# Designed miniproteins, single chains: the designs that were tried, part 43

Each design is a single chain, and the fold is of that chain. pLDDT is the mean over its residues in the fold that is shown.

## One batch from the design tools (miniprotein)

Design m1489
Fold by ESMFold2-Fast:
Structure m1489 (fold): chain A 61 residues (1-61)
Amino acid sequence: AALDEAVRKVGQVLREAGRPLSTEELAEKTGLSRSTVQAAIDRLLAEGVVERVPGVGYRLA
């Protein structure tokens, strides 16, 4: 499914970056829409794979 592919791409970009990324940066680096990136992040947050960094964005947990 498109969302499963988005989750994989977002996870890969976060692993390669080694730093917190905003949803805007994730959208730019993955080529996905911001809404698709947010849906992927929401799933990764629910799974405990990523965590929110207040005022910055998201990183691997």
Scores: mean pLDDT 83

Design m1490
Fold by ESMFold2-Fast:
Structure m1490 (fold): chain A 68 residues (1-68)
Amino acid sequence: SEIDKKVEEILKEIKEKNISKEEQIEGLNKQLEASKEVLKNAELNPEGVEEAKEAIEIVKKVLEIIEK
C-alpha cells in the first residue's frame, strides 16, 4: 500500500541518519501536532486536509513500529 511504502521510506531515513529512538519519537510527535493544526484550519485550506490526514496515519504507524 502507499501508506506502508511511505512508512518504510521514513524508517529507512531514520536508519541512515542514526537518529536516536527518543529523538525520532519527539520529531514524529511534532509532525503530528503540525498536521493536526492543518485539520483544525480545514476551512481555510481544504487542499491540505487530505495530505494532513495521510501524514497523521503514516506518522502514527511509524511511531507504533519505533515504540515496539
Scores: mean pLDDT 78

Design m1491
Fold by ESMFold2-Fast:
Structure m1491 (fold): chain A 62 residues (1-62)
Amino acid sequence: SMKIKELVAKMEEVGKELGRLARESQAAGGAPLSPEKQKLWKERMKKIDEIAEEMEKIEKEM
């Protein structure tokens, strides 16, 4: 399904963004991320879960 391929691509993009935030923390000598970046991390994690749920719904409709 084209929709599943698009969701996989979106999930990979969100994962790369999370990886960049993790690298920023490491570059800062392991200092905690700002409250704004901590919130951004949580929101991106939630988006990954939502994409996974959407993929499961599409599979069940096939």
Scores: mean pLDDT 76

Design m1492
Fold by ESMFold2-Fast:
Structure m1492 (fold): chain A 71 residues (1-71)
Amino acid sequence: SLLDEAEERRKEILELMEKNGVPKEVIEKFEKGLENLLAMIREAKTEEEKETGRLGLDFLEQEARKVAEEV
C-alpha cells in the first residue's frame, strides 16, 4: 500500500541522511515533515489525495538526497 511504501521510504531517507553525516537538527526537521506527511497519507481516501501524498514524499526524498550530497 502507499502507507507501507511511505513508511519504508521514510526509514530509507532518514538512514541516508544519518549515513552521510547530516546534522541532527536537520534530520529532526525532515523526521517531523515525514511524520506529518505519513499522517496525511493514512487519511487519504481518493486517488487525488494519494497522489498528493506521493508527490510530497517524492519532494522530501529529493530534498533529503540533495542535503546528503552537499555534506
Scores: mean pLDDT 83

Design m1493
Fold by ESMFold2-Fast:
Structure m1493 (fold): chain A 69 residues (1-69)
Amino acid sequence: MERLSPEEARRQIEWLKEEIERMKKEGDISPSRLVALLLTATAIMLESDDPELQEEAEKVRKEILELAK
């Protein structure tokens, strides 16, 4: 499997956090967007071997799942 660089993984995590906050603020919670964000966070967890980045990605996944409730 292709590995993400730590810098690229951090950038993707930051983007995910921004998208989540934007969705919350706008109330524009689309199931397709939630699935896309969830898949991105999961990919970071699988392709990053940095425990700190994996933990951040887990937090983001949890936030996405909370939005889906």
Scores: mean pLDDT 77

Design m1494
Fold by ESMFold2-Fast:
Structure m1494 (fold): chain A 96 residues (1-96)
Amino acid sequence: SALERIRRINEELERLKGDKSPEAVERQIELGAEHLAISVELVLAVKLQDEEALREMGLSDELIEIAREAAELYKQGKYVEASRKFIKALLEEIEA
């Protein structure tokens, strides 16, 4: 799933942390780009309230409920508040 891929990206980025070799920097850029691409797709699914896509991406039913709350904030133009609410819940799930 997308969330499993984000976990793997975060694990690899942590292993590369502090490595300033050209190869490690290039790999960090590639991983960062993939992470950003998945994050954009995830935020789009949240904003569209595409619950099927969110489940396919690996979100729990609890995270999907939080995604609904974030979607309402996005509709209100409260983009930072919406993103912060969703990211906080997502990070708590990834850390667990």
Scores: mean pLDDT 83

Design m1495
Fold by ESMFold2-Fast:
Structure m1495 (fold): chain A 92 residues (1-92)
Amino acid sequence: MAEAVSEPVTLSSGRVVQVRALLNPETGTLLVLVQDAETGEVLSQAEVRGLKDGEVRTVSLPVPEDGSTLEVRITVHIEEGKVEISDIRVVD
């Protein structure tokens, strides 16, 4: 298993995380976690199993709707097989 962890990122309401990965079609498994930067609590997660190359996964971030800001870490786990991560970004 391989793991990539971002630096803490400030997120506002309506932001989403997008992970683009090339998955081994038969064996690749990718787990994306959005964690609170202070507590390590998992706020959102998505699992992708490799059935197609170039798959893009969007994770909706649980940010407060009252306009407050949350600091999070984005953790990507490669659980099985071969996965090539091409992009990790935060979008509106």
Scores: mean pLDDT 61

Design m1496
Fold by ESMFold2-Fast:
Structure m1496 (fold): chain A 88 residues (1-88)
Amino acid sequence: SAIEILKKTIEKLEEMSKDPSTTPEEVYNLAIKALLEVMKQTEDKDVILSAIGAILRLIGLVLDGASPKELAEEAIEELKRILEKLEK
């Protein structure tokens, strides 16, 4: 389910944020893959728009040269916001 994907991805991103070998590309790819998969599994317009917004913000951070830790922390916050919308 979308909820399971979000929870597993948040856990992995939290692990990656503590790993100094993690690259921005690894964080970005994991977060974007999860967001796209969630969008495929829902018809909720608010969830879809939140996922699109999260994708755009993560792209912006990558273009600005954000660290893997900063990117992971933002991705975790974005995914938690979407998870809260689905847990109704």
Scores: mean pLDDT 86

Design m1497
Fold by ESMFold2-Fast:
Structure m1497 (fold): chain A 95 residues (1-95)
Amino acid sequence: SPLEEVLRILEEALERIKQSKTADEAIDVLNEASERVRAILEAAGKRQLAFDVESIFGTAIIAAIIYKQAGDDEKALEVIRSNVEKAIELVREAA
């Protein structure tokens, strides 16, 4: 199902983010996952879920950039990881 594919993408992205050493690496992973997830959800007619996931990821990226600019890569990585976990929960509830 489209939701199972989205969950697989998000779970793979979360593992890559956990292995990321810099905020930039994690932001790149999140951007790639966000683009793929949006395409699948929009094609499946899940427009509200696509919007909600995009909103979570957009907020995470903005916060991560702010922490990165302050020299706090650890907090940037934490905010990205926690928001991917929130997106996974949201998608599981929609399934």
Scores: mean pLDDT 88

Design m1498
Fold by ESMFold2-Fast:
Structure m1498 (fold): chain A 68 residues (1-68)
Amino acid sequence: IREGVIEVLREAARRGASIEEVERRLLAFIATLPSEQVPEAMELAGEALRALRAGASLEDVVRRLEEE
């Protein structure tokens, strides 16, 4: 799950995606997951989006998630 979220964020960073595009991509990824994995993925996505809205870069968010 965490690695899936990280890969979505890395791809968004490569494309220079907006926060809105990152949110759409994360939601699209979550829609592919089994129901039991959705709460954890939503929590990770929420944390990433909050950090981005607070001014963190996509690269910084990826590093933080990798270190957990």
Scores: mean pLDDT 79

Design m1499
Fold by ESMFold2-Fast:
Structure m1499 (fold): chain A 93 residues (1-93)
Amino acid sequence: DLEEKRKKALESIEKIREELVKEGKLSKEELELVEKAKEYLEKKDWDKAVEIIVEAYKKGHYVAMELIGTMMTVYGGLDKSEELKERLIEIAK
């Protein structure tokens, strides 16, 4: 049932992604980052997913960054979410 809850959460995230595209808030470059991050998250490659979030942040793709972070939480990477927070603070300096 945990897998079914995860599937429903991911379906909700996909619906949010579709709305963001419809609103013009998610560019082609941001979509490519989201797709790449999803592949790493499915493989539970947290480090590479964090690298994509950092890349999105540096490029000002904040919508993609937030969407990928939400997906990471759903896939169970909560400890990497804290690491990401620290890295973003360092980059913002």
Scores: mean pLDDT 76

Design m1500
Fold by ESMFold2-Fast:
Structure m1500 (fold): chain A 65 residues (1-65)
Amino acid sequence: EKELQERRKILELIEQVSDETYEKFVAELKKNPDLKDPVPGSGRPLKTPVDLIEYYIRYEKKEIP
């Protein structure tokens, strides 16, 4: 149940990003599902898929205000 709520949050966040950002997010999770390896460009400890997508959203929105 809580995993479903987390999944819905991710889906809502994904709707706020470009298709390119979404594909990058999916590709990174496919290569690094546990986020144990460093994510290129992140420079910070990412623990969950939500952290990863929020990082991409933050970066994208700051570059295209």
Scores: mean pLDDT 63

Design m1501
Fold by ESMFold2-Fast:
Structure m1501 (fold): chain A 98 residues (1-98)
Amino acid sequence: ATGTLSPASLSAASGGTVTATVAVSGAEAVSGASAALDVDGDGVLENVGTSAAVAAGGTATVTVQAPAAAGTYTLYPLAVGADGSVSRGAAGTLTVTA
């Protein structure tokens, strides 16, 4: 399964929360659709959002904590397959304003 952000560009206030919609592609239901930020730009994801179960081809609404520092961050949709594998979908952006 693969997650897709809709929309791919989101905004939040400093230290606030943002709601992301993740559409899951594939024939199987997933137990964990989520989104996560790469806060420090190192390719390792921090600020992993809430997770939601999604029916095959469905969507999930997940909440991610925005960093306190204003800036533009990379946001990745995540999907957990039935085998426990985690897939990272196409990158989106989160713009945090002071």
Scores: mean pLDDT 76

Design m1502
Fold by ESMFold2-Fast:
Structure m1502 (fold): chain A 71 residues (1-71)
Amino acid sequence: MEEVDKAVERIKRVLELLRKLAEQYTPEQARLMADSALKEAERIVKKYNSPKLKEALDELRAFRAELEARA
């Protein structure tokens, strides 16, 4: 349980950082950073198979889709 909660916190912190960085970088660079974060988050979700992690992953996917729509 605690490992899952720490992983959720890390994904949320990465998402918060990506939102801040997306304001400073080009849309292309922001998308590449989001894609890298998604690949890592997907591996974590696969290992733990927790609903909380799936929700955090969905938030990250939504942000990545938002970046694509902004282009």
Scores: mean pLDDT 79

Design m1503
Fold by ESMFold2-Fast:
Structure m1503 (fold): chain A 74 residues (1-74)
Amino acid sequence: SSLEQSREIAREIGRELRELSDKVEEKAKELMREKGLPPRLALTVALLMVNEGLPEEEAIERALKRQEELEREE
């Protein structure tokens, strides 16, 4: 009984993780196609949109700002 419930919970979690993964992947592909974002940046924006619920414009701006900080020479 308890073991069966654990299996059902694991299956449910797997389904939710697949759905989230699919949403992130599809959003990243859209950003690459429509905005011409490089893969890493597109993935970051997609994660911000899916996980944090940020609007596209805000997610792009935030991701670009972080990328600029990391790439700053000085």
Scores: mean pLDDT 76

Design m1504
Fold by ESMFold2-Fast:
Structure m1504 (fold): chain A 87 residues (1-87)
Amino acid sequence: LLDPVKAAAEALRVLSETLRRLGEQGRTDTALHIARLVLPSVQNALTAAGLTEFGNRVTTEVLDAAEAGDLDRAAEIAERASRELLE
């Protein structure tokens, strides 16, 4: 059985790496598009695990940072959330 918390943590880690890489390339619109595609699945997994408020906070903060063009901040938030979920 897939652990939804581990699935969400892995998705956030991959998203963090992707956002940082796209930020280095100046591809801000592509990064925002990818965040909008990935974050709903993260929110769904966290809701299934009873972590709805955590998921809402993380998805909101990552999207706000990405929409502001601060991809380093968006990546940092996603990476930190991934680590918190694994502890």
Scores: mean pLDDT 86

Design m1505
Fold by ESMFold2-Fast:
Structure m1505 (fold): chain A 79 residues (1-79)
Amino acid sequence: TLAATKAAVAEAMEKLRHVPAVPPSDERLKLISEARQRARELAPKSALPLIDTVLSALLQADLDTTKEVLAALLAALEA
């Protein structure tokens, strides 16, 4: 639902607020690209800008945080 997506985005952004900025990596960019494609298939179009905000913030996060945030976000979209 849109409400579940908004809640997942808010939780992800709160988590990312406390993570130190890290330069982009090819592995992280690949994970973000794959998640963006999956989100376009699962999410309502109205939620895509909110999801894009999280995905853009992940460009500065470490790999472990990126994996955790993407897993939680995609699980919320599939629910």
Scores: mean pLDDT 78

Design m1506
Fold by ESMFold2-Fast:
Structure m1506 (fold): chain A 92 residues (1-92)
Amino acid sequence: LKEEAKRAFEEAEAAARAGDVEEALRHLGRAEEYLQQLLDDPEAVAELLPLGYRAAAAVARALGDEEAAARFEAMAEEAEARKEEIIKELEA
């Protein structure tokens, strides 16, 4: 599940960067389905959240929403910086 979610987020970002918004949204939907099944796995959540936000930023940019893209990029950086904190919070 974690590797499948990771691949789906990576495919979504790649599709968005290529300008294929429809394909990117399909991969994001699939990745979200996997992520929903992993919400009780702290390590998986901490690893996947930055990837999800980066994919969302790429989709927003492909749609011409630079403001939303910047917000998602900031959320990805925050999630990556808080990775160890998120794991600790979910384990406790």
Scores: mean pLDDT 78

Design m1507
Fold by ESMFold2-Fast:
Structure m1507 (fold): chain A 63 residues (1-63)
Amino acid sequence: KKELLEAVKKIAEEIEDKELAEKIIKAVEYAAETGVSIAEAAEKFGVDPKLVAEVVKKAQELL
């Protein structure tokens, strides 16, 4: 969803590790475009699925 991805980008701006932030954004975007789970998308981009899930949860709180 476009709104969720934009909210995720806002949360990711607070992450000091910009490479990690970019991977989280790409994982969420990939999951949204393909319909795969957040965990599967996180594994594809080499990030901890728990971190991606936490960012998505915070982003949903902004909506």
Scores: mean pLDDT 79

Design m1508
Fold by ESMFold2-Fast:
Structure m1508 (fold): chain A 65 residues (1-65)
Amino acid sequence: AAARAEEIRKLSSEEIRKIADKVGTFTNAEIRALVESGDPVLRAPVAKLPLEDLEAIRELLVNLG
């Protein structure tokens, strides 16, 4: 879990910004769809993370600045 979260957090700034732009405009249902069948880099590891790590990633995507 921790290792997967760390790998996701190592995404390039450009990749994180692109994801944040898409996620920030989405509803909760759309964010769920993105996590489940969206970007392959996020889908597999994120789907297996505990809720705390998912929230940390959501906060990272929303508050990238």
Scores: mean pLDDT 51

Design m1509
Fold by ESMFold2-Fast:
Structure m1509 (fold): chain A 104 residues (1-104)
Amino acid sequence: RREEVERLMREAIELAQKAYDEAKKVNPELAKRMETLLKALQAGYDAALRSEDPEEQRRILEGMAAFVEAAGKKLRKEAEKYNPKISKLIDEMVEAVRRAAEAA
């Protein structure tokens, strides 16, 4: 469980980083919003890793999945106007966080 959660969260963070890097090339405001989401994912991942309670880890990951899904829906729609590749990266990131929450 822990290894799969760690793998999926690392994948989500890497996808968010790629989306941020692509966003920087097309729109500074979109990039700033992606940076905020990336930092939130990193902070949530750190919090989940520090928890030794599986129930607390699950709640943290479920909260992150809900937040990322809501933020990702808005960001992907905006990103699609500039570069569809960014929207795809956001969708894959949201899915990775959802799968991490399910694996916890």
Scores: mean pLDDT 84

Design m1510
Fold by ESMFold2-Fast:
Structure m1510 (fold): chain A 85 residues (1-85)
Amino acid sequence: SEKETLEKALELVEEVLSKPEITKEDARELSERLFELAEEAEDTVARGTLYGLGASLENLAEYGSEESIREGLELALKKIKELLK
């Protein structure tokens, strides 16, 4: 279901954010998983949001700092929680 897909995305973002140190590899792996979840999303807004967050994290994995990755993850958390309301 849509809710289950979004809840899984939320769980994955929270797991990475819980780490004391976040690496570029963590951002890259999360990006790949968010793209997979976007393909499972039936709602166009949820799919677009998950795809956009995946693309943002892919960019941050290549060019970002740990600080910018953490900020991107906090934004992702906020956006996913808004979709779950």
Scores: mean pLDDT 85

Design m1511
Fold by ESMFold2-Fast:
Structure m1511 (fold): chain A 110 residues (1-110)
Amino acid sequence: MGVLAVGLEEDAEEGGTARGRGGVVMDDGSGSSGEAIVTAEAKANKGDLVVGKATSLTSGEGEIINASNGEKRGKAKVELVNAKEGDVAVGIGGVLRGIGTAFHGALERK
């Protein structure tokens, strides 16, 4: 199993989709990053994060979180599009990069 973090680049309405950017890190240290399609189960805003569980190198599900205050908005499903293996810290601001780096560092050290 793995972890995912994706930053939203678009607003999404409840049941709608938004584009984002982020990545997945699996328990074996494998990962992928790139553009993401996020299917939001609640209204999400551009700049929100989706943080949760990866089910594969290209998919997962998580919580929509306001990046500024940590407020949880609801759940979302994520599919990575144009994924690149090995780079999990493509980042929106410092938060997504920090999350990706922390997960990679926890699973693989040097």
Scores: mean pLDDT 67

Design m1512
Fold by ESMFold2-Fast:
Structure m1512 (fold): chain A 84 residues (1-84)
Amino acid sequence: DEERKKLLEEIKKLGEERVNEDNVEKREEIWIEMLKLYLELEPEKDDVETQLEQLERALEKKDIYTPEIIKKIEELKKKIEEYL
């Protein structure tokens, strides 16, 4: 419906912005925003589990992220775990 279509367009726009972003921290912030919108689409459990695995892998590389990005990733991971 219209709400789902708007969410998909926003995710697409953020994806294009992410591809063109050279700053690692800003790319991660865009990725986090994309994942938040993706959860609003009520995705299948398998897809959500894939996103959780990607967030866990991102936290393994926490030495390349700022504390602010790490906190956002951890908060999103918790939200996804509560969704599952």
Scores: mean pLDDT 71

Design m1513
Fold by ESMFold2-Fast:
Structure m1513 (fold): chain A 65 residues (1-65)
Amino acid sequence: SWGVPKSVFEKLPEEVQKKLKELEERLMEVEVKILEAAVLKDYERLRELEEERRRLEREIEELLK
């Protein structure tokens, strides 16, 4: 899981657990796309994907506060 220990995750409200799983899945998809863009040397797309990753990371941080 993205930075959240399983013991902590299981203590979160069900709504938060569901949202966190959705955000984690989206983050994984973005990470795969970043690797693809890097291999293709598509630096414009890399920058966009890195911004998306940062947005998802901030959303997870906000969710856990």
Scores: mean pLDDT 81

Design m1514
Fold by ESMFold2-Fast:
Structure m1514 (fold): chain A 85 residues (1-85)
Amino acid sequence: MPSRKEILIEAHRKIIELVAEHLGLSEEEKQKLIEEMEALVNKTPVDKLIEYMREAAKYLKESEDELYRKVGEIYEEALKKVEEA
């Protein structure tokens, strides 16, 4: 079964891929962002990550920007999976 941290890392990878496609980021820039996010997730307690993502999802889903709304949806789905794990 995937760990809670693995679920959060997968969610953040999807977000980085979505943002990279939208902004036309290079492969090098995308990989750097993935490494930075993975390190941050690994060093941060899961409870604090969940709290932050819950707050972020609320604001992002209310955004007029379609990309921000999609990021909010990814966070919401990840939070549901973490609750089930």
Scores: mean pLDDT 80

Design m1515
Fold by ESMFold2-Fast:
Structure m1515 (fold): chain A 55 residues (1-55)
Amino acid sequence: SSGKEKALELLRLLSFPEALLEELEKLTVDQARQTIAERFRGPEEDREFVLSFLD
């Protein structure tokens, strides 16, 4: 979905590992949301912003 694409683009700008981004692209939206919530390293406002694209 466009929301998932925007979330992945933002995570790339935040220097998330490419291997993790490739895995997230293969997951469902719900699985990607869970993985991002658990593995995100950075300010909480950035995490919430990324997750907002998956709601």
Scores: mean pLDDT 80

Design m1516
Fold by ESMFold2-Fast:
Structure m1516 (fold): chain A 67 residues (1-67)
Amino acid sequence: AKAIVEAALANVRQLSAEQARDALFQAAGQLKSQGADKAAKVLEKGAKEARTREEAEATLEEALKLT
C-alpha cells in the first residue's frame, strides 16, 4: 500500500493536472485491491476534485499518512 502511494507521489510532479487525476484514480484501484480502503477513498475524492497538480500531490501525501 505505502509503496503504491510513494510511486504515485514521485510520478505526479511530472504530470499535468488531468494526468495527475488519472494517476490518483489508478493508485486508488491498486490500494482497494490491497485492502487499503481509507487511502483509496482519499485518492478517489482527489481524482474527482483536484484542480491542480499541487492539489493532487497534497491528496497523495494525505493518503500516505493512512498507509
Scores: mean pLDDT 81

Design m1517
Fold by ESMFold2-Fast:
Structure m1517 (fold): chain A 86 residues (1-86)
Amino acid sequence: SLLRSVADTLEKYDVGPKIAEGLRTLSDLLEQPDTTAQEIIEELRKLGLSDQEIRSILRLALLAGRRGQLTPRQLEVVEKALELVE
């Protein structure tokens, strides 16, 4: 998935290994048809990510979605998750 590829690139350039892991986790969750916004937040928090780091990950995913890289369902779930942490 694109988010996993972005995570791999960010990790290669030492941009926060936790952010890269969070993007990979989000990518895996978005591949699941029944993933909810609440589940995304819970799984990212389990990784030890702060609310600020979670917001950064969700905003990166939203930018990818606005460029046509997420399905409509995935985009909706990411938008709902971002609302829950703002």
Scores: mean pLDDT 79

Design m1518
Fold by ESMFold2-Fast:
Structure m1518 (fold): chain A 86 residues (1-86)
Amino acid sequence: SAVEEAIKKIAEASKAASKALSGEVLKRVMDLLKAAVHALLSGDIEAAIAHAEEALRLLEEEGDQKDPNVQKAIKALREAIEILRK
């Protein structure tokens, strides 16, 4: 399902973010990704997109854009959002 595919992409983003980020920024990104998964499991697609978009914004603003793990996390989140928006 679209929900299962989106959760897989969010998990890929979480793994990549944990390799690229640290401290409070990592905590904030991980909290948002967990909130997105919880929203998907409850059927709240709009809330899931909002949480994923905020995590994406933090990765773009606070992440080193030259880090391959930041790039991987951003790509995975963009793919998750696209899956949920169709």
Scores: mean pLDDT 89

Design m1519
Fold by ESMFold2-Fast:
Structure m1519 (fold): chain A 92 residues (1-92)
Amino acid sequence: SPIEKAIEYFEKTFERIEAALDAVYDDPEERKQRLIDILKQTKEFLENMTQEQLKAFLEKYGIKVETDEEIEEIKQAMLDFIDERIERVKAS
C-alpha cells in the first residue's frame, strides 16, 4: 500500500533522528523536547506541501500515486501518524 510505504518512510526517518538525539544529548527532557520540535516542524512542512510537491516527494521514494484523492489520503495518514508520535513522545 502507498500509505503503508509512506508511514514506513517516516517511521524509519524518526527512528534515525531519535538515535542521533540520543547520541548527542544526555538530558532525557532535552532529547524529548527536541524530538517534539522536529516532529512539529515536519508536520508543518507536510501540511504546507502542494499536491504536486507531495506527489514528486512520494515518487522520489518509490511510492507511485495517480489520483489527487489518493495523494490527499496519504497526506492525511502521514499527518495522523506524526500527531500520534508527538502524543506518544509527550506521554513518555
Scores: mean pLDDT 85

Design m1520
Fold by ESMFold2-Fast:
Structure m1520 (fold): chain A 73 residues (1-73)
Amino acid sequence: SMQEEQLKRFEEALEKLREEIEKATTKEELEELLEGAENGLKLIPLLPLPEEVKEELRKRVEELKEEIEKKLE
């Protein structure tokens, strides 16, 4: 279904974001990843997914955002 495709794409994007955060060594890379995480948070409410799934995705993105912000310090 379209919902399953959207969820899969978002989950794949989260996995890639996690990997990129671990590999990031420059401020520019981290700032780009932070922008990606913030865009993800803006997109979640628009996804055709159950609220429970959206809440879990939001928490995952927020966790990744916190990891990026810690590396930027």
Scores: mean pLDDT 84

Design m1521
Fold by ESMFold2-Fast:
Structure m1521 (fold): chain A 75 residues (1-75)
Amino acid sequence: GLEEALEHAERLAEEARRIALEQGAGELSAEIVGGVVLLAGAMAVAAGDGEEAKRMAERALEDLRAGKVKLPFKK
């Protein structure tokens, strides 16, 4: 239910934070990436589209791991 969807969003947020750190993001940037993923997941659950949002978030993480999504870093 709702709780399982939120728990899944929290796991995706932590994974996104880790991927950002691996891509060379600073700690603050990685925290922001994780926070954005968590907020998006929570909003989707509140809108009743938890399963759709879950699939989209999982795809976004796969694209991040594959290097298909470029995070905005200041070099």
Scores: mean pLDDT 68

Design m1522
Fold by ESMFold2-Fast:
Structure m1522 (fold): chain A 85 residues (1-85)
Amino acid sequence: VPPADPEVIKKADELFEEGKKYFKEGNYEKAIKLYQEAGLLYVQAEDFKEKVPEVLENLAKAYEKMGKLEEAKELREVAEELKKL
């Protein structure tokens, strides 16, 4: 397996932190977009046990704030599965 690209991880971390900032500001739509972008980069980096679950939990919180409770539940279930890896 090729090692995770440090630039991919760095970009994912930057997007994830920006997403958290927008979530704190109440901009849940922007937070969701940034979390989705960060999550895809963490999947590329194969960080399935730690960072991908953390992103999914934050996505679920943002979906809950938008009233998308079923989507939030699904994201939390996937995050819990990945933590068991």
Scores: mean pLDDT 82

Design m1523
Fold by ESMFold2-Fast:
Structure m1523 (fold): chain A 71 residues (1-71)
Amino acid sequence: KTYPAISAETVRRIGEELGLPPEVIEAVVAFLEENPEVRLSEEDLRTLLTLVRRSQSAEAARANLERLWAD
């Protein structure tokens, strides 16, 4: 089952909606650009961003994303 690719604009929109820091939003954008095989629904993206929101820096956000996607 193929979902449409999540655009940087969509990540930024939802990240802003959830009140994430800009550096965390950009870390998520970079992760998805580096991993174009990752296909997420908007609902899954919202869940992921909510988990990443607990990160205090872009580096922590990236580490959390890599950990969640390791399996």
Scores: mean pLDDT 71

Design m1524
Fold by ESMFold2-Fast:
Order: C-alpha cells, then sequence, then structure tokens
Structure m1524 (fold): chain A 81 residues (1-81)
C-alpha cells in the first residue's frame, strides 16, 4: 500500500542517517537533525528534516543517495494523498 511504501522509505532514510553518524564526522547541526529525524513520526516533517540534512552533507555520493531516497519519499507521499 502507499502507507507501507512511505513507512519503508522513512525507515530507509533513518537507517542511512544512522549509518552516516557511524562512519562520518558530523557537525552539531547534522547530529541535531539526525536526532530530530529519528524522533519524527510525521512523514511530511521527516521529509523536511531529511532535506535539511542532505543539504549539509559534504560527501557527494552520500548526498546523491539521500536526495534519491528523498525524491522517492516525496513521490510516495504525493501518491498517498
Amino acid sequence: SAKDEVDRLVSSLRAFARYLATVETLSSEQEALIEELLAETDPERALAIARQFAALLKNPSARAYMEQQIAELERALRAAR
């Protein structure tokens, strides 16, 4: 279902953000955004937080991957309305 796809994509974004926190040295702003993303229950707000986090990523491959996942979530949210 559209809800299951949204839940999967949000979980994927959270998992990748947690992974980046393990392998990258992050700024305090990036760490705060990850904590906010992990605590956020609303998918629309999770999308907004993920966009802010992606914009701060200096690693081009990590940013490109996050942007792809964000685009997929955005499409899934539009389909679910």
Scores: mean pLDDT 84

